# Designed miniproteins, single chains, continued (4), part 68

Each design is a single chain, and the fold is of that chain. pLDDT is the mean over its residues in the fold that is shown.

## One batch from the design tools (miniprotein)

Design m14359
Fold by ESMFold2-Fast:
Structure m14359 (fold): chain A 122 residues (1-122)
Amino acid sequence: LVDELADLLNKAILSDKEEGLKYGEEAARLLAELAKQGYSDAVAAGLEAGAEALAKEPVLAEAAEQFRLAAEYFRSKDKIEEAEEETTRALRLLVEASEVNPEAVGMAVGLMVAVTRAEIAR
């Protein structure tokens, strides 16, 4: 599951915009599925780590804020459908951000995957 998440996120930021948006939508669905399986806090921690990395770049502040909002819905646990919708929006902004600052976006994806994996392994 986490390896599939890593593959989808890397495809989202490395593909052309149209294909990247499709992979982002698939990643959002997979994150919602992990949350339904009891890993909602792990998913939220991953999104929060990604948001922190993006927030270091002023031009990516909107993407960072959407990642924080998505994480907040996952932390609530009762709003997984809303969390999926906000995550889809966050990943759309991430794909758009990859055209502006691919290095920062790649770092955010790496941290998101690493933190999600570590929290699931607890």
Scores: mean pLDDT 85

Design m14360
Fold by ESMFold2-Fast:
Structure m14360 (fold): chain A 79 residues (1-79)
Amino acid sequence: VPKEVYETIEKAEEYGKKLFEEKVSPEKAKEGGELGKKAAYEAIVRAVNVDGLTGKKISEVALEEAKKEVEKAVEEELK
């Protein structure tokens, strides 16, 4: 597994934990982290099926999609 892919998943997990801790509640930080990790993994799986994408581009797209999913989940929690 490329190091950049692993780093992307970790960044998505950290983003999810922090955003849920700050915007929802501290006890949901782990839940936010798991959501970010899952979203990044799913985005990577989708991106690797696109011909001609580089590992760097896949990592960038996956992190962006994971952040959007975490932000959407925070909005749902605050309704």
Scores: mean pLDDT 77

Design m14361
Fold by ESMFold2-Fast:
Structure m14361 (fold): chain A 98 residues (1-98)
Amino acid sequence: SMVEKLIKELIEALKGVTQEQLDEALSYAKHPFAKEFLRALVEGDVEKAKEIFESITDPNALFKLYVIFKSLPKYYTKSPAELLRDLALTLNVIFAES
């Protein structure tokens, strides 16, 4: 599926994140789904990340997440830690609107 491919690209982009960097990013994330999603991505758990993503019922939030996540691995040249932080902050905005 396109969602699975996107999740795999995000996992690849986040390779090399340390435990300390993950803990910092989780401190920025406000929504429980955001925390679990970031953890699944850093741990490389494709199936769990996909299940969390597909559990979002607001179609506008899903569309925004899909567009943002699809662009991030291709255009983001910052470190994996900075990408993870930006994902945490982005998820806060998306869940606040949904």
Scores: mean pLDDT 75

Design m14362
Fold by ESMFold2-Fast:
Structure m14362 (fold): chain A 72 residues (1-72)
Amino acid sequence: SALKELVMAVLRELAAAETDPAVRARIEAVLREMEGLSSDEAAELFAALQEWLGDTNPAAAATLAAIVRRAV
């Protein structure tokens, strides 16, 4: 779906800008998994990533949520 493609593009940009290697590796792992998933499965994985980012990097989680909200 167009939303899945947009989310993946945003996650690639976040991974490229991320200075914490552990956070970057997690985002890259999620991106790899999303490529093979259905829209529903990708939505579940994305929700889990948003929850984890909210605890680990709240600013990045807020930015991602704002971008996704604007895209729909």
Scores: mean pLDDT 72

Design m14363
Fold by ESMFold2-Fast:
Structure m14363 (fold): chain A 61 residues (1-61)
Amino acid sequence: PAPRPSTVPRTSLSGQPLSPEEVAIRKRLEAELAATDPSTPEERIQRDVLEAFLAILDVLS
């Protein structure tokens, strides 16, 4: 799909530009993390897993 004009570009911690696929994966994980409600132990574990995935992506970028 065509990029949205209002979408800001994402960069890694090293300042390297990310591929469109990496940006899409990261945005999806961030959205899921933001939607996660830590009210239950299961949701808390889910949140921790999503945070770990985002941290791994940051390191690998």
Scores: mean pLDDT 67

Design m14364
Fold by ESMFold2-Fast:
Structure m14364 (fold): chain A 71 residues (1-71)
Amino acid sequence: ERLTVILAEGPNIEKAYEALSKVEGVLPVPLRDGEGKMIGLLVFAPPELLEKVKEILKKHGVEVVSIGEWV
């Protein structure tokens, strides 16, 4: 199964993580600094869920930094 990986960063990253965690087929992985604060997300999703992931990120004011393929 082919997955899309999205790197995302922004001020509401924790809220975006909570929202994405409720979407079936989407795996958000928190990126944390040395103090344990969430500074970003790696989001793994099938291509058909990419637009839904982008919508959720945009709703929370989170920036899509990069999009790649994960096999």
Scores: mean pLDDT 80

Design m14365
Fold by ESMFold2-Fast:
Structure m14365 (fold): chain A 79 residues (1-79)
Amino acid sequence: SEVEKTIEELLEEAKTEKKLEEEDVEWIRESAEFLVNNTDLSVEDVRDFFEYLLELVEKAKEKGLTMEELRKGSVVKPP
């Protein structure tokens, strides 16, 4: 799908530019896929959400949080 293609393109770009770890990439993918499967998302919504997730990952790394701790602490409201 167009949305799925957008997720993969954004993940590839982020992995290259931000030097994301495999765990970070997986969490972002899972979060985006969860929204796609449980809400009505446009391609633009996916891009905005992806940018939000990247900021969360960067902040988690700065604080030394694990991806599991980030998932438990993050309140992501569906659109």
Scores: mean pLDDT 67

Design m14366
Fold by ESMFold2-Fast:
Structure m14366 (fold): chain A 88 residues (1-88)
Amino acid sequence: KEKEILKKAKEEVDEMAEALDVGFEEAQREYAEAKELIKKLPDKKLAEELIKRLDEIMEKLAKDPSSKEEVKKELSELGKELEELYKK
């Protein structure tokens, strides 16, 4: 169900933020897991928007590793939005 997928996606996004303190490779693994979960959403437009945001966040980090704290903030905001979606 969509709500369950959104909950798991939020958990993976939260884990991505934590993985950034371990290393970029760990964060990339969590990113891949989050994308696979989001692709399973019945709302394909929502899935596309969420994947685009994750792609942009990871591209920012890959381009500028010093943006780690900014990326963590963006992941936190995305996690909050996912929580609001599944609480509906």
Scores: mean pLDDT 81

Design m14367
Fold by ESMFold2-Fast:
Structure m14367 (fold): chain A 90 residues (1-90)
Amino acid sequence: SRLEEEIERIRKEALEKIKKAKTVEEAKEIVRKAVREIAELVRRERPELDEEIDLLYEQVEEGLKKAKTIEEVRELLELFTETVLEKLRE
């Protein structure tokens, strides 16, 4: 779907920026922006998923607070986007 294509575009752009990030904090800000953009897209296109996307957003923020490496931060973005895409296919 168009929504899935846009989510994949945001994910890909964020992953490219993470590759250039020099600190864990830079990587966390990249993921926060990507997750916010994806959440807003899902709320707009699939308003019935609003509560579910809010829970996923909170889970990512909790993970980011605990993450100590750029790799851990990257994995949080991957898990978030995969979970969102799975919910869109239900």
Scores: mean pLDDT 88

Design m14368
Fold by ESMFold2-Fast:
Structure m14368 (fold): chain A 97 residues (1-97)
Amino acid sequence: PAPPSEAEVQKGKALVPEIEELYEELSEEEKKLIEETAAELEAILAGLPFETARALTAAWYEKLLEALKLFVEKRYEEAKEILEEALAEARAALAAA
């Protein structure tokens, strides 16, 4: 198996094309919510150790992909719950640091 650090980087990168494709299907309001969530996450990650930030970034791409699929299906409440879960995980990691 690949080293954890390399696997996490590759995992995030592999999801980017699908994330970009699904993001184009969203309304301006949905895009704004994602951008605001990503901005808060980036601010939290900037305060974390590099290894922790990298792992949470990979987890964020996975959750973002799931949320985007839910938004495309018009399952807005479930999509918002996934975004809030990602923020909660990042906030918990910051509190533990």
Scores: mean pLDDT 75

Design m14369
Fold by ESMFold2-Fast:
Structure m14369 (fold): chain A 90 residues (1-90)
Amino acid sequence: EEEARELLEKAKRYLSQAIDYLSNGDVQLSSRLGQESVRYAQKALSLSDPTSPLAIEALRIMSKSYYVMGDFQKGDQYLAKAKEMEAARK
């Protein structure tokens, strides 16, 4: 779980950097950083219990990263999955 948290924090840092570069018009670098964010979020997800808050957060980070990369279909898919998992916990 600690290892999964560290990977998720890396995913968040890459996402933050991707958003910054996108806002400055650097779409190519933003896309590369978004891909790194997805990779680290996927690793965090694989080390997490599927119903955990960490797994839900990883799915949300993946969704946001796909939106930053312009992949709206995958962004919507991961967002829907995160919402479904969050609803199941309540």
Scores: mean pLDDT 84

Design m14370
Fold by ESMFold2-Fast:
Structure m14370 (fold): chain A 73 residues (1-73)
Amino acid sequence: SHHDEAVKLLSEAAKAAKEAGESEEALNQIDKAGAAARTGDSVTALKQAEKALSLLKSEEAKKLIEEAMRALE
């Protein structure tokens, strides 16, 4: 399902962000987006993913979040 794809992409984004040394705030926003996606709350997941995207500096993590957001739409 699209939600399963989004959950996978958000998990990969969290891994990339941790490896890039991103802020705790950015990591927490990715985790919140993942939790919402797992419950099927796509509106909340998108909102939390957009917040994470604004905090991220890593190009790889940003691309994974953008892919997750597309899967949630």
Scores: mean pLDDT 84

Design m14371
Fold by ESMFold2-Fast:
Structure m14371 (fold): chain A 98 residues (1-98)
Amino acid sequence: ASEAEILVGVIEIMVAVAILYARKQGKLELAERLRRALDRLVAAFEAGDAEAVVRAAREAAEVLRELAEEEENPEDAEALRKMAEQVERLGREAAEAL
């Protein structure tokens, strides 16, 4: 429970940073999709639904990859892709810790 809580908390911070970044870049639809995925992740965690946690993390990672594809700066694009991979991994680890 405490491990899952920490892992979900890390995902929340990462996705929140990505939402702020997307908003600053004018990518409002992607920012909204990230916010919805984050809301679903938190709700799934509070419900103890491991499969829903994995799905929500995967949805957030998919949006992060789309944001990376639209990113003109190669360094920022790579950082977003690595963030997507980490969000998916942490989501699976959080689900296993539930």
Scores: mean pLDDT 90

Design m14372
Fold by ESMFold2-Fast:
Structure m14372 (fold): chain A 82 residues (1-82)
Amino acid sequence: SARLARVIARLREERAKEKDPKVREALDLVIVALEDAAEVAPGEVALERLYRAIKEEVETEKDPAVKKGLEIALEILEELLP
């Protein structure tokens, strides 16, 4: 999926700009989760599943750095999903 590739590229770009290693680790986990989901489902389905999972996780996450990484990922997904 072109959209899947674009989301991964945007996540990698934000990770490269991030200076906090914990935020980078959270972004790396999102990238891995998306790549893993895309192996078992079509890219659009993988993106929708990841969007829902991150949205739930951000509401319960107590670590501010992890929450920041998840919020960055959520913003990218919201920009690129229909």
Scores: mean pLDDT 82

Design m14373
Fold by ESMFold2-Fast:
Structure m14373 (fold): chain A 92 residues (1-92)
Amino acid sequence: MYDPEKEREAVLRAADLAVEHPERAGQIAKDLLSFLRALFPDEELKKEVDELSKITDPVEAFRKAAEIARKYGFTELADWLEEAAKRVEERL
């Protein structure tokens, strides 16, 4: 069952978790994009998603995740990730 509101809520909850645990922000952003690796066996995408785990700034992690999602055509997910980045920035 695909529910856009629940998916958006999950992304925003991930932003809240990243504010509480900034050291995990890159991993959280990577986990949000992990389904793309399952759908697209693209080595470039895998490399870009893996690089997210190295980002230590929570705002940068979510903005980079949004760029990756948008690049691969997931515009709605990219918009939610941009909302998450803004939410993180406002709470830091």
Scores: mean pLDDT 76

Design m14374
Fold by ESMFold2-Fast:
Structure m14374 (fold): chain A 84 residues (1-84)
Amino acid sequence: MEELKEELLAAIDALESPDPKVRQEAATRVVRLAKEIAELGDGSKEYLEEARDRASRVGQSPDFDVQVAATMALIAVSIALKSL
């Protein structure tokens, strides 16, 4: 569980990358990891809430593309939280 949380948080941080390829790969990884964490059940809510807070912080970026990527991450994490 902890390893998946660390990977999810790292993927969210990668959404701030100036490289559009890195941002796209990170966004795809956030969607996959949020789903995997939600499917594990126990303890998932706390990890997904932490991921939501981090994605919200990334979404404060003045870069439009970073804001869009962070918004997509927030949607994915929110859907994962709702599925619990």
Scores: mean pLDDT 80

Design m14375
Fold by ESMFold2-Fast:
Structure m14375 (fold): chain A 69 residues (1-69)
Amino acid sequence: SAKEELARKIAESALAALEAGDVAAALQGLRELINLGVHPEQAREAIAALRAGDLARARELVREILKSL
């Protein structure tokens, strides 16, 4: 679906932002996934991990979202 394709692009951009250390861009992408209703619980958990400074956990959660799309 168009929503799933958009969500994949957002999640891929969020993962790239995390790998580049751009936490602000990653947070923006995760909020967009929540607004779309795509894996909102995993996206919220990833935001919580980022707020705690746990980049490894945030990357893991975004990869899980991508695997599910």
Scores: mean pLDDT 88

Design m14376
Fold by ESMFold2-Fast:
Parts: C-alpha cells; structure tokens; sequence
Structure m14376 (fold): chain A 94 residues (1-94)
C-alpha cells in the first residue's frame, strides 16, 4: 500500500500542476500515473485506491470534452487532487 500512496501523492501533485499550467505532457503523465494506481489498487484489493484512481481518470477525461466550463474543470481537478492526497494519507495511516 505504501507504493500506491506514493503514486497517489504524485497524482495529486500532477493535478495541482495542471491547474496552474495546463500541459499535454502533464495530462499524459497524470493519466499514466492514475492507470498505474488503478492496476496496483486492484492487485492489492484496495477499494479506496481503485475508487480514487477511477475518479482521477474520469476528471482527466473532461480535458478531452469540448466546451467544458473552465470553472467546472478547475473544480473537478481540485477535487481529484484532494481525493488523491486524502487516500494517500489513509493508506499510510492504516
């Protein structure tokens, strides 16, 4: 679970970077990190990690939707970063 916690902390950092400076490269890195987190979560049987990674992937999917309200997108990215940080803390404290 410690490895999953590290991936989630990295994922939160990448979402925070996307909020400050939108970048295709950062979005691709976030998607890769979220997929790795999902696969490890499934392997370890961590429901929290699975749900957090799935939510992150859904939010990253919004970057590909045309005409998304910028305020809605920013709120979704902020929520994804928050959830990733909280799940990482939970996994480290258990």
Amino acid sequence: LEEIARLLEELARLFEQLIEKPSREIAEEAERTARETLELGRKEGSELAIETAQYALEVLGLLRVPNVDPAVLKAALEEAARRARETARELRER
Scores: mean pLDDT 84

Design m14377
Fold by ESMFold2-Fast:
Structure m14377 (fold): chain A 91 residues (1-91)
Amino acid sequence: AAAPVVTDVEAKGEGNKITVTARLSAPADRVTVRLYNEKGELVAEKEATVNADGSVTAEFENLKPGKYTAVVEAEADGQRAASPAVEVEVP
């Protein structure tokens, strides 16, 4: 089986929150979103909500102002696919 491709990755900062959205090309067993600070340190990791249409959503709250990088990783049948990193800023 082919690993699912993660596409249309967007990250949006509003107030003290970051919302990450993406799409899957195929069903996944698990989707994880990782959030890194400007120093490259992992500050949050969350299992994403996968909707019936293949859309993916994860929301991070109570964040400090600054620059962040988000990565979405999908896993199916022991195979993993990671998205390119996307930058987002919390005001």
Scores: mean pLDDT 80

Design m14378
Fold by ESMFold2-Fast:
Structure m14378 (fold): chain A 92 residues (1-92)
Amino acid sequence: AIEVPVLPDIVGKSKEELLKLMEEARKHLLSILPQLSPLQQKVAEKAIEIIDETLKNKEKKSLKEIRRAYVLLGASLGTIQIHLAVERLAAS
């Protein structure tokens, strides 16, 4: 089974902790990318774009902006998980 990264709860996390979790999610997404369908790859690539933009501009971003990026990343990862679940049901 393909394991999609799951983001920990955002509550009480510092900017540094959120950035580290986003970097870890990026590495995990790159490792599973070749195993994903073309549609899933597009969603994963958009998730990676969110992470890359956030990491590139981290010094200029507030905690609130980092928190927004983290929530958007979580939504993208959730979309990949749903798509994989639908494909598993269709294959059964």
Scores: mean pLDDT 85

Design m14379
Fold by ESMFold2-Fast:
Parts: structure tokens; C-alpha cells; sequence
Structure m14379 (fold): chain A 68 residues (1-68)
């Protein structure tokens, strides 16, 4: 349920598809390391996401981690 809610928020970011949003939601729930966040950033760029979309997604993940 938490994964689905995070996925929906990530899908609001332009350039993020459903597959990427689901992978990111699972990563957030697992409390990712900085290295995992950087690997995710690189994966989004490889999928053709804009620098703005990558920055928004990373910022969203970091804010969610700060809430815990």
C-alpha cells in the first residue's frame, strides 16, 4: 500500500513512467543508501528522463526518508 502511494506521487513528475515509479517506490521503502540513490539517478537518465525530472525524483525520495 505504501509502495502504491509513493508510486502515484512519482508518476506526477514529468518524464517518469510507471515502471520507473514502481522501482523508485520500492527503493524508498527499503531506506536506500546514497549510492543506491545515485544508481537510481543514473538509471533515470539512461531511460531519457530530463535533468529536472531526475532532480525532482531524488528530492522527493530524500524528503520521504527525512520524514522517518
Amino acid sequence: KEIEEIQKELLKIPGIDEVAARAMARLVVKKPTEKQIEAFRNALKALGASDEAVEQAVKFIKEKLKEK
Scores: mean pLDDT 74

Design m14380
Fold by ESMFold2-Fast:
Structure m14380 (fold): chain A 66 residues (1-66)
Amino acid sequence: TLVISEEDLRAAAEAVGLSGEEGIRTVDLVAKGWAAGMSLADIARQTGLSREAVRTIVRLVEEAAA
């Protein structure tokens, strides 16, 4: 199970220009998709984000979990 704090999810959301509860939920969805083995392209399609934004979120999530 991937455990990430709400503060870390919020920081990742802000880094890609997302805000509020919707931003946090989007980042959580990206993190879960990555943990489940989804590609950046598949996560981008599912969330409506660019591949660059997904890559940034993944990097920040991995840093927060380290």
Scores: mean pLDDT 79

Design m14381
Fold by ESMFold2-Fast:
Structure m14381 (fold): chain A 63 residues (1-63)
Amino acid sequence: ELRKRAFEALKKAIDESVKAAKYRRQWEKDPSFKEKFENEQKKMRDYSAEYTRLRAEDEAARA
């Protein structure tokens, strides 16, 4: 069900947000962490967008 996938995406977005914050601190001292920070930030945004899309698709399918 789309709703369950939406909640899983939301949980992953929150988890990636925490990781991004950690890599942000490391990036300030070590440029190699920039890629990790950007990757986690992108995953956070992608999961957040996926949550919104899945919710909208579920509503549209039921309308």
Scores: mean pLDDT 79

Design m14382
Fold by ESMFold2-Fast:
Structure m14382 (fold): chain A 63 residues (1-63)
Amino acid sequence: GMATLGGAGAAAGGGDAEGGRKAGEYSFQNKGIEGARLAREAALKGGNEAGAEAASRMSYQGG
């Protein structure tokens, strides 16, 4: 799919848990577990711990 990992990661980094979940979905759709890990790293760098947790959960729920 056409998903912008950078944009999704930025949303996770600056957003809340919802942003993290969306970043996890987009990253997972493009790169599976590796994409979800990248989204989590972006959220952690932005200080969004809740978003990082949401992204991690999405990697397991999404598929």
Scores: mean pLDDT 57

Design m14383
Fold by ESMFold2-Fast:
Structure m14383 (fold): chain A 70 residues (1-70)
Amino acid sequence: PRLVLDVEDGRVVGARLEGAATPTARALLAYAEANIGADADEVGTRLVLSPGATGASYDRETRTVTITLA
């Protein structure tokens, strides 16, 4: 599964899951949703360091941060 963050002006403006909604994926989505309006680098760093996160990527054209989950 993947957690996708929509970013605008360096802030998280949205979050969604792609793939299986595991308990870990749902917990990380809830964290991201609670931090809408927060700094995207801070939120992204905390998500990547969480258990079950395996990687991250940023797409500048779509303005999305994708966190890859186990």
Scores: mean pLDDT 83

Design m14384
Fold by ESMFold2-Fast:
Structure m14384 (fold): chain A 83 residues (1-83)
Amino acid sequence: AGKEEAERRKERIKKAKELSQSKNLKDVEEAAKIAKELLKEIEEMKRLAKENGDEVPQSILEEEKEVEEILKKSEENIEKLKK
């Protein structure tokens, strides 16, 4: 898919990473939400590629790992901020 979609996904990952580092509960909750949405989209892309017998691009696998780390840190920070 187009260069525009890849750039949009990259910007969303960057935004989620910045928000996950915030001490504001609302920002960290938004980071977790964005990360969950991105992870679902990446899982759909991986599933479609495998069903078509295509290799999943390494860049997508790297994005998945980064998004999973953002989600984990966001959830940990939400727990810490709610106490």
Scores: mean pLDDT 82

Design m14385
Fold by ESMFold2-Fast:
Structure m14385 (fold): chain A 60 residues (1-60)
Amino acid sequence: MVTEGDIGDLLRRMSPEEQREFMDRYDEAVRAGLAAGDVDGTHARIQQLVDDFRAKHPEL
């Protein structure tokens, strides 16, 4: 499971544009999960988002 520290470290290595894209997608995942009442699905979407951005930055 992704921690606040993991997200913080990832964001500090991103450009401002990538940070905005990440946060927009994060907010969308959280809103979708809240609307559906699906906590596990929300965590899976956030984990996938982090994995996608880590794949763009293999040194993270």
Scores: mean pLDDT 74

Design m14386
Fold by ESMFold2-Fast:
Structure m14386 (fold): chain A 73 residues (1-73)
Amino acid sequence: DAAEEAEALPLAERLREIFETGGAAALLEALAAILKERHPDPEYIARVEAALAANKAGLPELDEEALRERVRE
């Protein structure tokens, strides 16, 4: 709970900075890298890589304006 929040704050700030500098693609790459680092299991890594590839394939259709608005609330 509180421990997860303390961990989430610096992670959220880092992800926001990545998103602001590289957009949705950079954010997805960073999220995938963090997930693979936290759970370096071949099955999990394969699942994360498949999800990343699927999301990156859809990026040209993603409304970055809507994504940024969602981040801003």
Scores: mean pLDDT 64

Design m14387
Fold by ESMFold2-Fast:
Structure m14387 (fold): chain A 69 residues (1-69)
Amino acid sequence: MSPVEAAEETLRFSIELARELAEKGRKDTAIGILEDARHFTTHALIAEGRLDLAQEASRRIDKEIEEIK
């Protein structure tokens, strides 16, 4: 698995986990998971020269956080 693929899988897993936590009423924990995922995935994607994917990952996380709030 490439570092880019690993970052994309981490993003998908973190979003799914955050949605489950939010559904259980743990919204603050869900937002924390998404912010941690933002830092990890954007850093990894930038390191691989994929600014396009890093920007998309950040936008996706912003949307998920807004839906939880």
Scores: mean pLDDT 85

Design m14388
Fold by ESMFold2-Fast:
Structure m14388 (fold): chain A 95 residues (1-95)
Amino acid sequence: KLEEEAERLLERAAEALSKGKLKEAVELLIELAEVYEEAAKKSEDPKKQAELLRKAGLAYLRAAVLAEEAGEPEEKVKELRERAERLDREAQELE
């Protein structure tokens, strides 16, 4: 279920990018990150939790790069980068 949901969001983000819809791709990557964060919260295995938090962080980082390219507000780009950094730190604490 999680893998299917994540794959669907990645495919939709790739399609949005291919059509030049950067803002839509950003929102889809944020949604993907939130899906991974929720999955991490439900995991009782620290190793699996760390893996999911790193995947969420990577999705936020990708969203930040695309948001900057799309000319989104600097505040939004900063928030996405800060979320990515926070999740990377949380993942490191679990390992």
Scores: mean pLDDT 86

Design m14389
Fold by ESMFold2-Fast:
Order: C-alpha cells, then structure tokens, then sequence
Structure m14389 (fold): chain A 73 residues (1-73)
C-alpha cells in the first residue's frame, strides 16, 4: 500500500539522519540502550523495505546498512 511505503520511506530517512548524528558525535547524551534501540529499529526498517521491494527503498537500504555498521560498538 502507498501509505505503508510512504511511512517506511519516511522512517528510513529519519533513521539515516539519526544514525549520522550518532556517528558524528552530535548526540553525546544518548545512552548505549537508546543507541541499540535506534539500531534495532533501523534493522527492522531494512527488513520491511526489502519485503516491500520498493525502488526508493532499494536506494535507502545500502546507506542504512553502512551507517549501522559504522555506529555498532
């Protein structure tokens, strides 16, 4: 559905931005638990985007995967 696709794309964009801020040290007060929650959410977003098979989703997945790897402890 279009609503699901739009929701997933917007979620992915927000997660990319949040992961970039974590990587760049722009969220210095973020706990390890909060960081793990962001990573878990981002992994679920990747799973749902792959399931959906959207063209736009396919362009967001590599950036999400890269950022997750870069912010993992």
Amino acid sequence: SLTREIGLVLRAIGEIETLRWIKEGKLPNMSEEEKEEVIRSARETIRELKELGSELGSHLIPELEKLIKEVES
Scores: mean pLDDT 85

Design m14390
Fold by ESMFold2-Fast:
Structure m14390 (fold): chain A 97 residues (1-97)
Amino acid sequence: APELIREAAELLRKGAEMVEKAKDLSPLDRDIVGALVIIQLAVAKNALRRSGTPLAEEAARLIDETLDRFSQALDAGNYEEAAKVLREGAERLEALA
């Protein structure tokens, strides 16, 4: 599903922009932005897994890895690292498509 992988990569890039802009927001608003990104990526991951192709499963595993690293950066309060993790994930997804 190259189209769905490209859509997931775009979602990661948009998430990185949201997280970067959120650094100056209140702690609650930053948590809301982080939670929204996590939900969007979980939806994309599940859609990829439902497609049932080996390439889509590889992309879904990459999103799982990206989510783990993203959550760690958020827990550390490092929004620059969180945005970087999402951008790197997008580049890796684009390379698969």
Scores: mean pLDDT 86

Design m14391
Fold by ESMFold2-Fast:
Structure m14391 (fold): chain A 70 residues (1-70)
Amino acid sequence: SELSEQLLEGAEFAYNKYRPYLTPEQAKRMEELMKQLRENIDDLPKTVEIWLKFRELLRESLREREARLR
């Protein structure tokens, strides 16, 4: 699906942009979700579900970074 490919591309773009702000553990979890996106590329509902998990994990990771700097 073209939409599934766009969601994967968006996840890879966001990961590369925010990678310097992530801990190694957070980066590994995001890489695992991106792997799941690639494995489910032909299943649009599953791809959307995994992409939403990726988005929430990224949000949590950036929030945790802000807390660590205080």
Scores: mean pLDDT 83

Design m14392
Fold by ESMFold2-Fast:
Structure m14392 (fold): chain A 96 residues (1-96)
Amino acid sequence: AIEFLEELLKSVKEILSIVSNEELKKKLEEIIEEIEKAKEKLEENPEDLEFFIESLEKLKELYMEALKIAEDNIEVINKIIGMILRIIGELLDIEL
């Protein structure tokens, strides 16, 4: 759980480094804050699978919002789609 969130955090920071759109930067910074909060709570209770699932669903929603803002940059759009697919994959791995 924590390792997956650390991978997402690295990926968001990489996307943020190539983004020039101020609105998208703010959304990516919001995603970073939510990942950091989820990590802190899971460090206190690593077995809280329900909280991890809820955190992934919230992050998926935030990435979907970022995707809507990222209309003018195909590279950024593709990276955001990739992160959404990784979150979906993790959710499926938990349930299967």
Scores: mean pLDDT 80

Design m14393
Fold by ESMFold2-Fast:
Structure m14393 (fold): chain A 94 residues (1-94)
Amino acid sequence: DKEEAKEKAREFWRKLIAELEEKHGSERLRRLVEEVRELARELARKVKDKEDLAKFLKELEERLEQLVREEKLSGDEATLLLAAAQLAAEEALE
């Protein structure tokens, strides 16, 4: 049940990421997505606690929202980056 729910959540994130990458298919954005995924995997390995990881992801969300307010990122780009970090962190924790 929990494993089935996690798999459905991961499938949802994968689909959302794919749709956003297709709409915003710049090389720069794809590179940022890969960097954010790598950072999330590194942090998941160090933290291992789901609550500490959730705090990190919330801080990332707040920083991305600030970049959107400063017009340095679009809302869709920020959503893509956050979704990619979330999925990579969950996959790294397994």
Scores: mean pLDDT 70

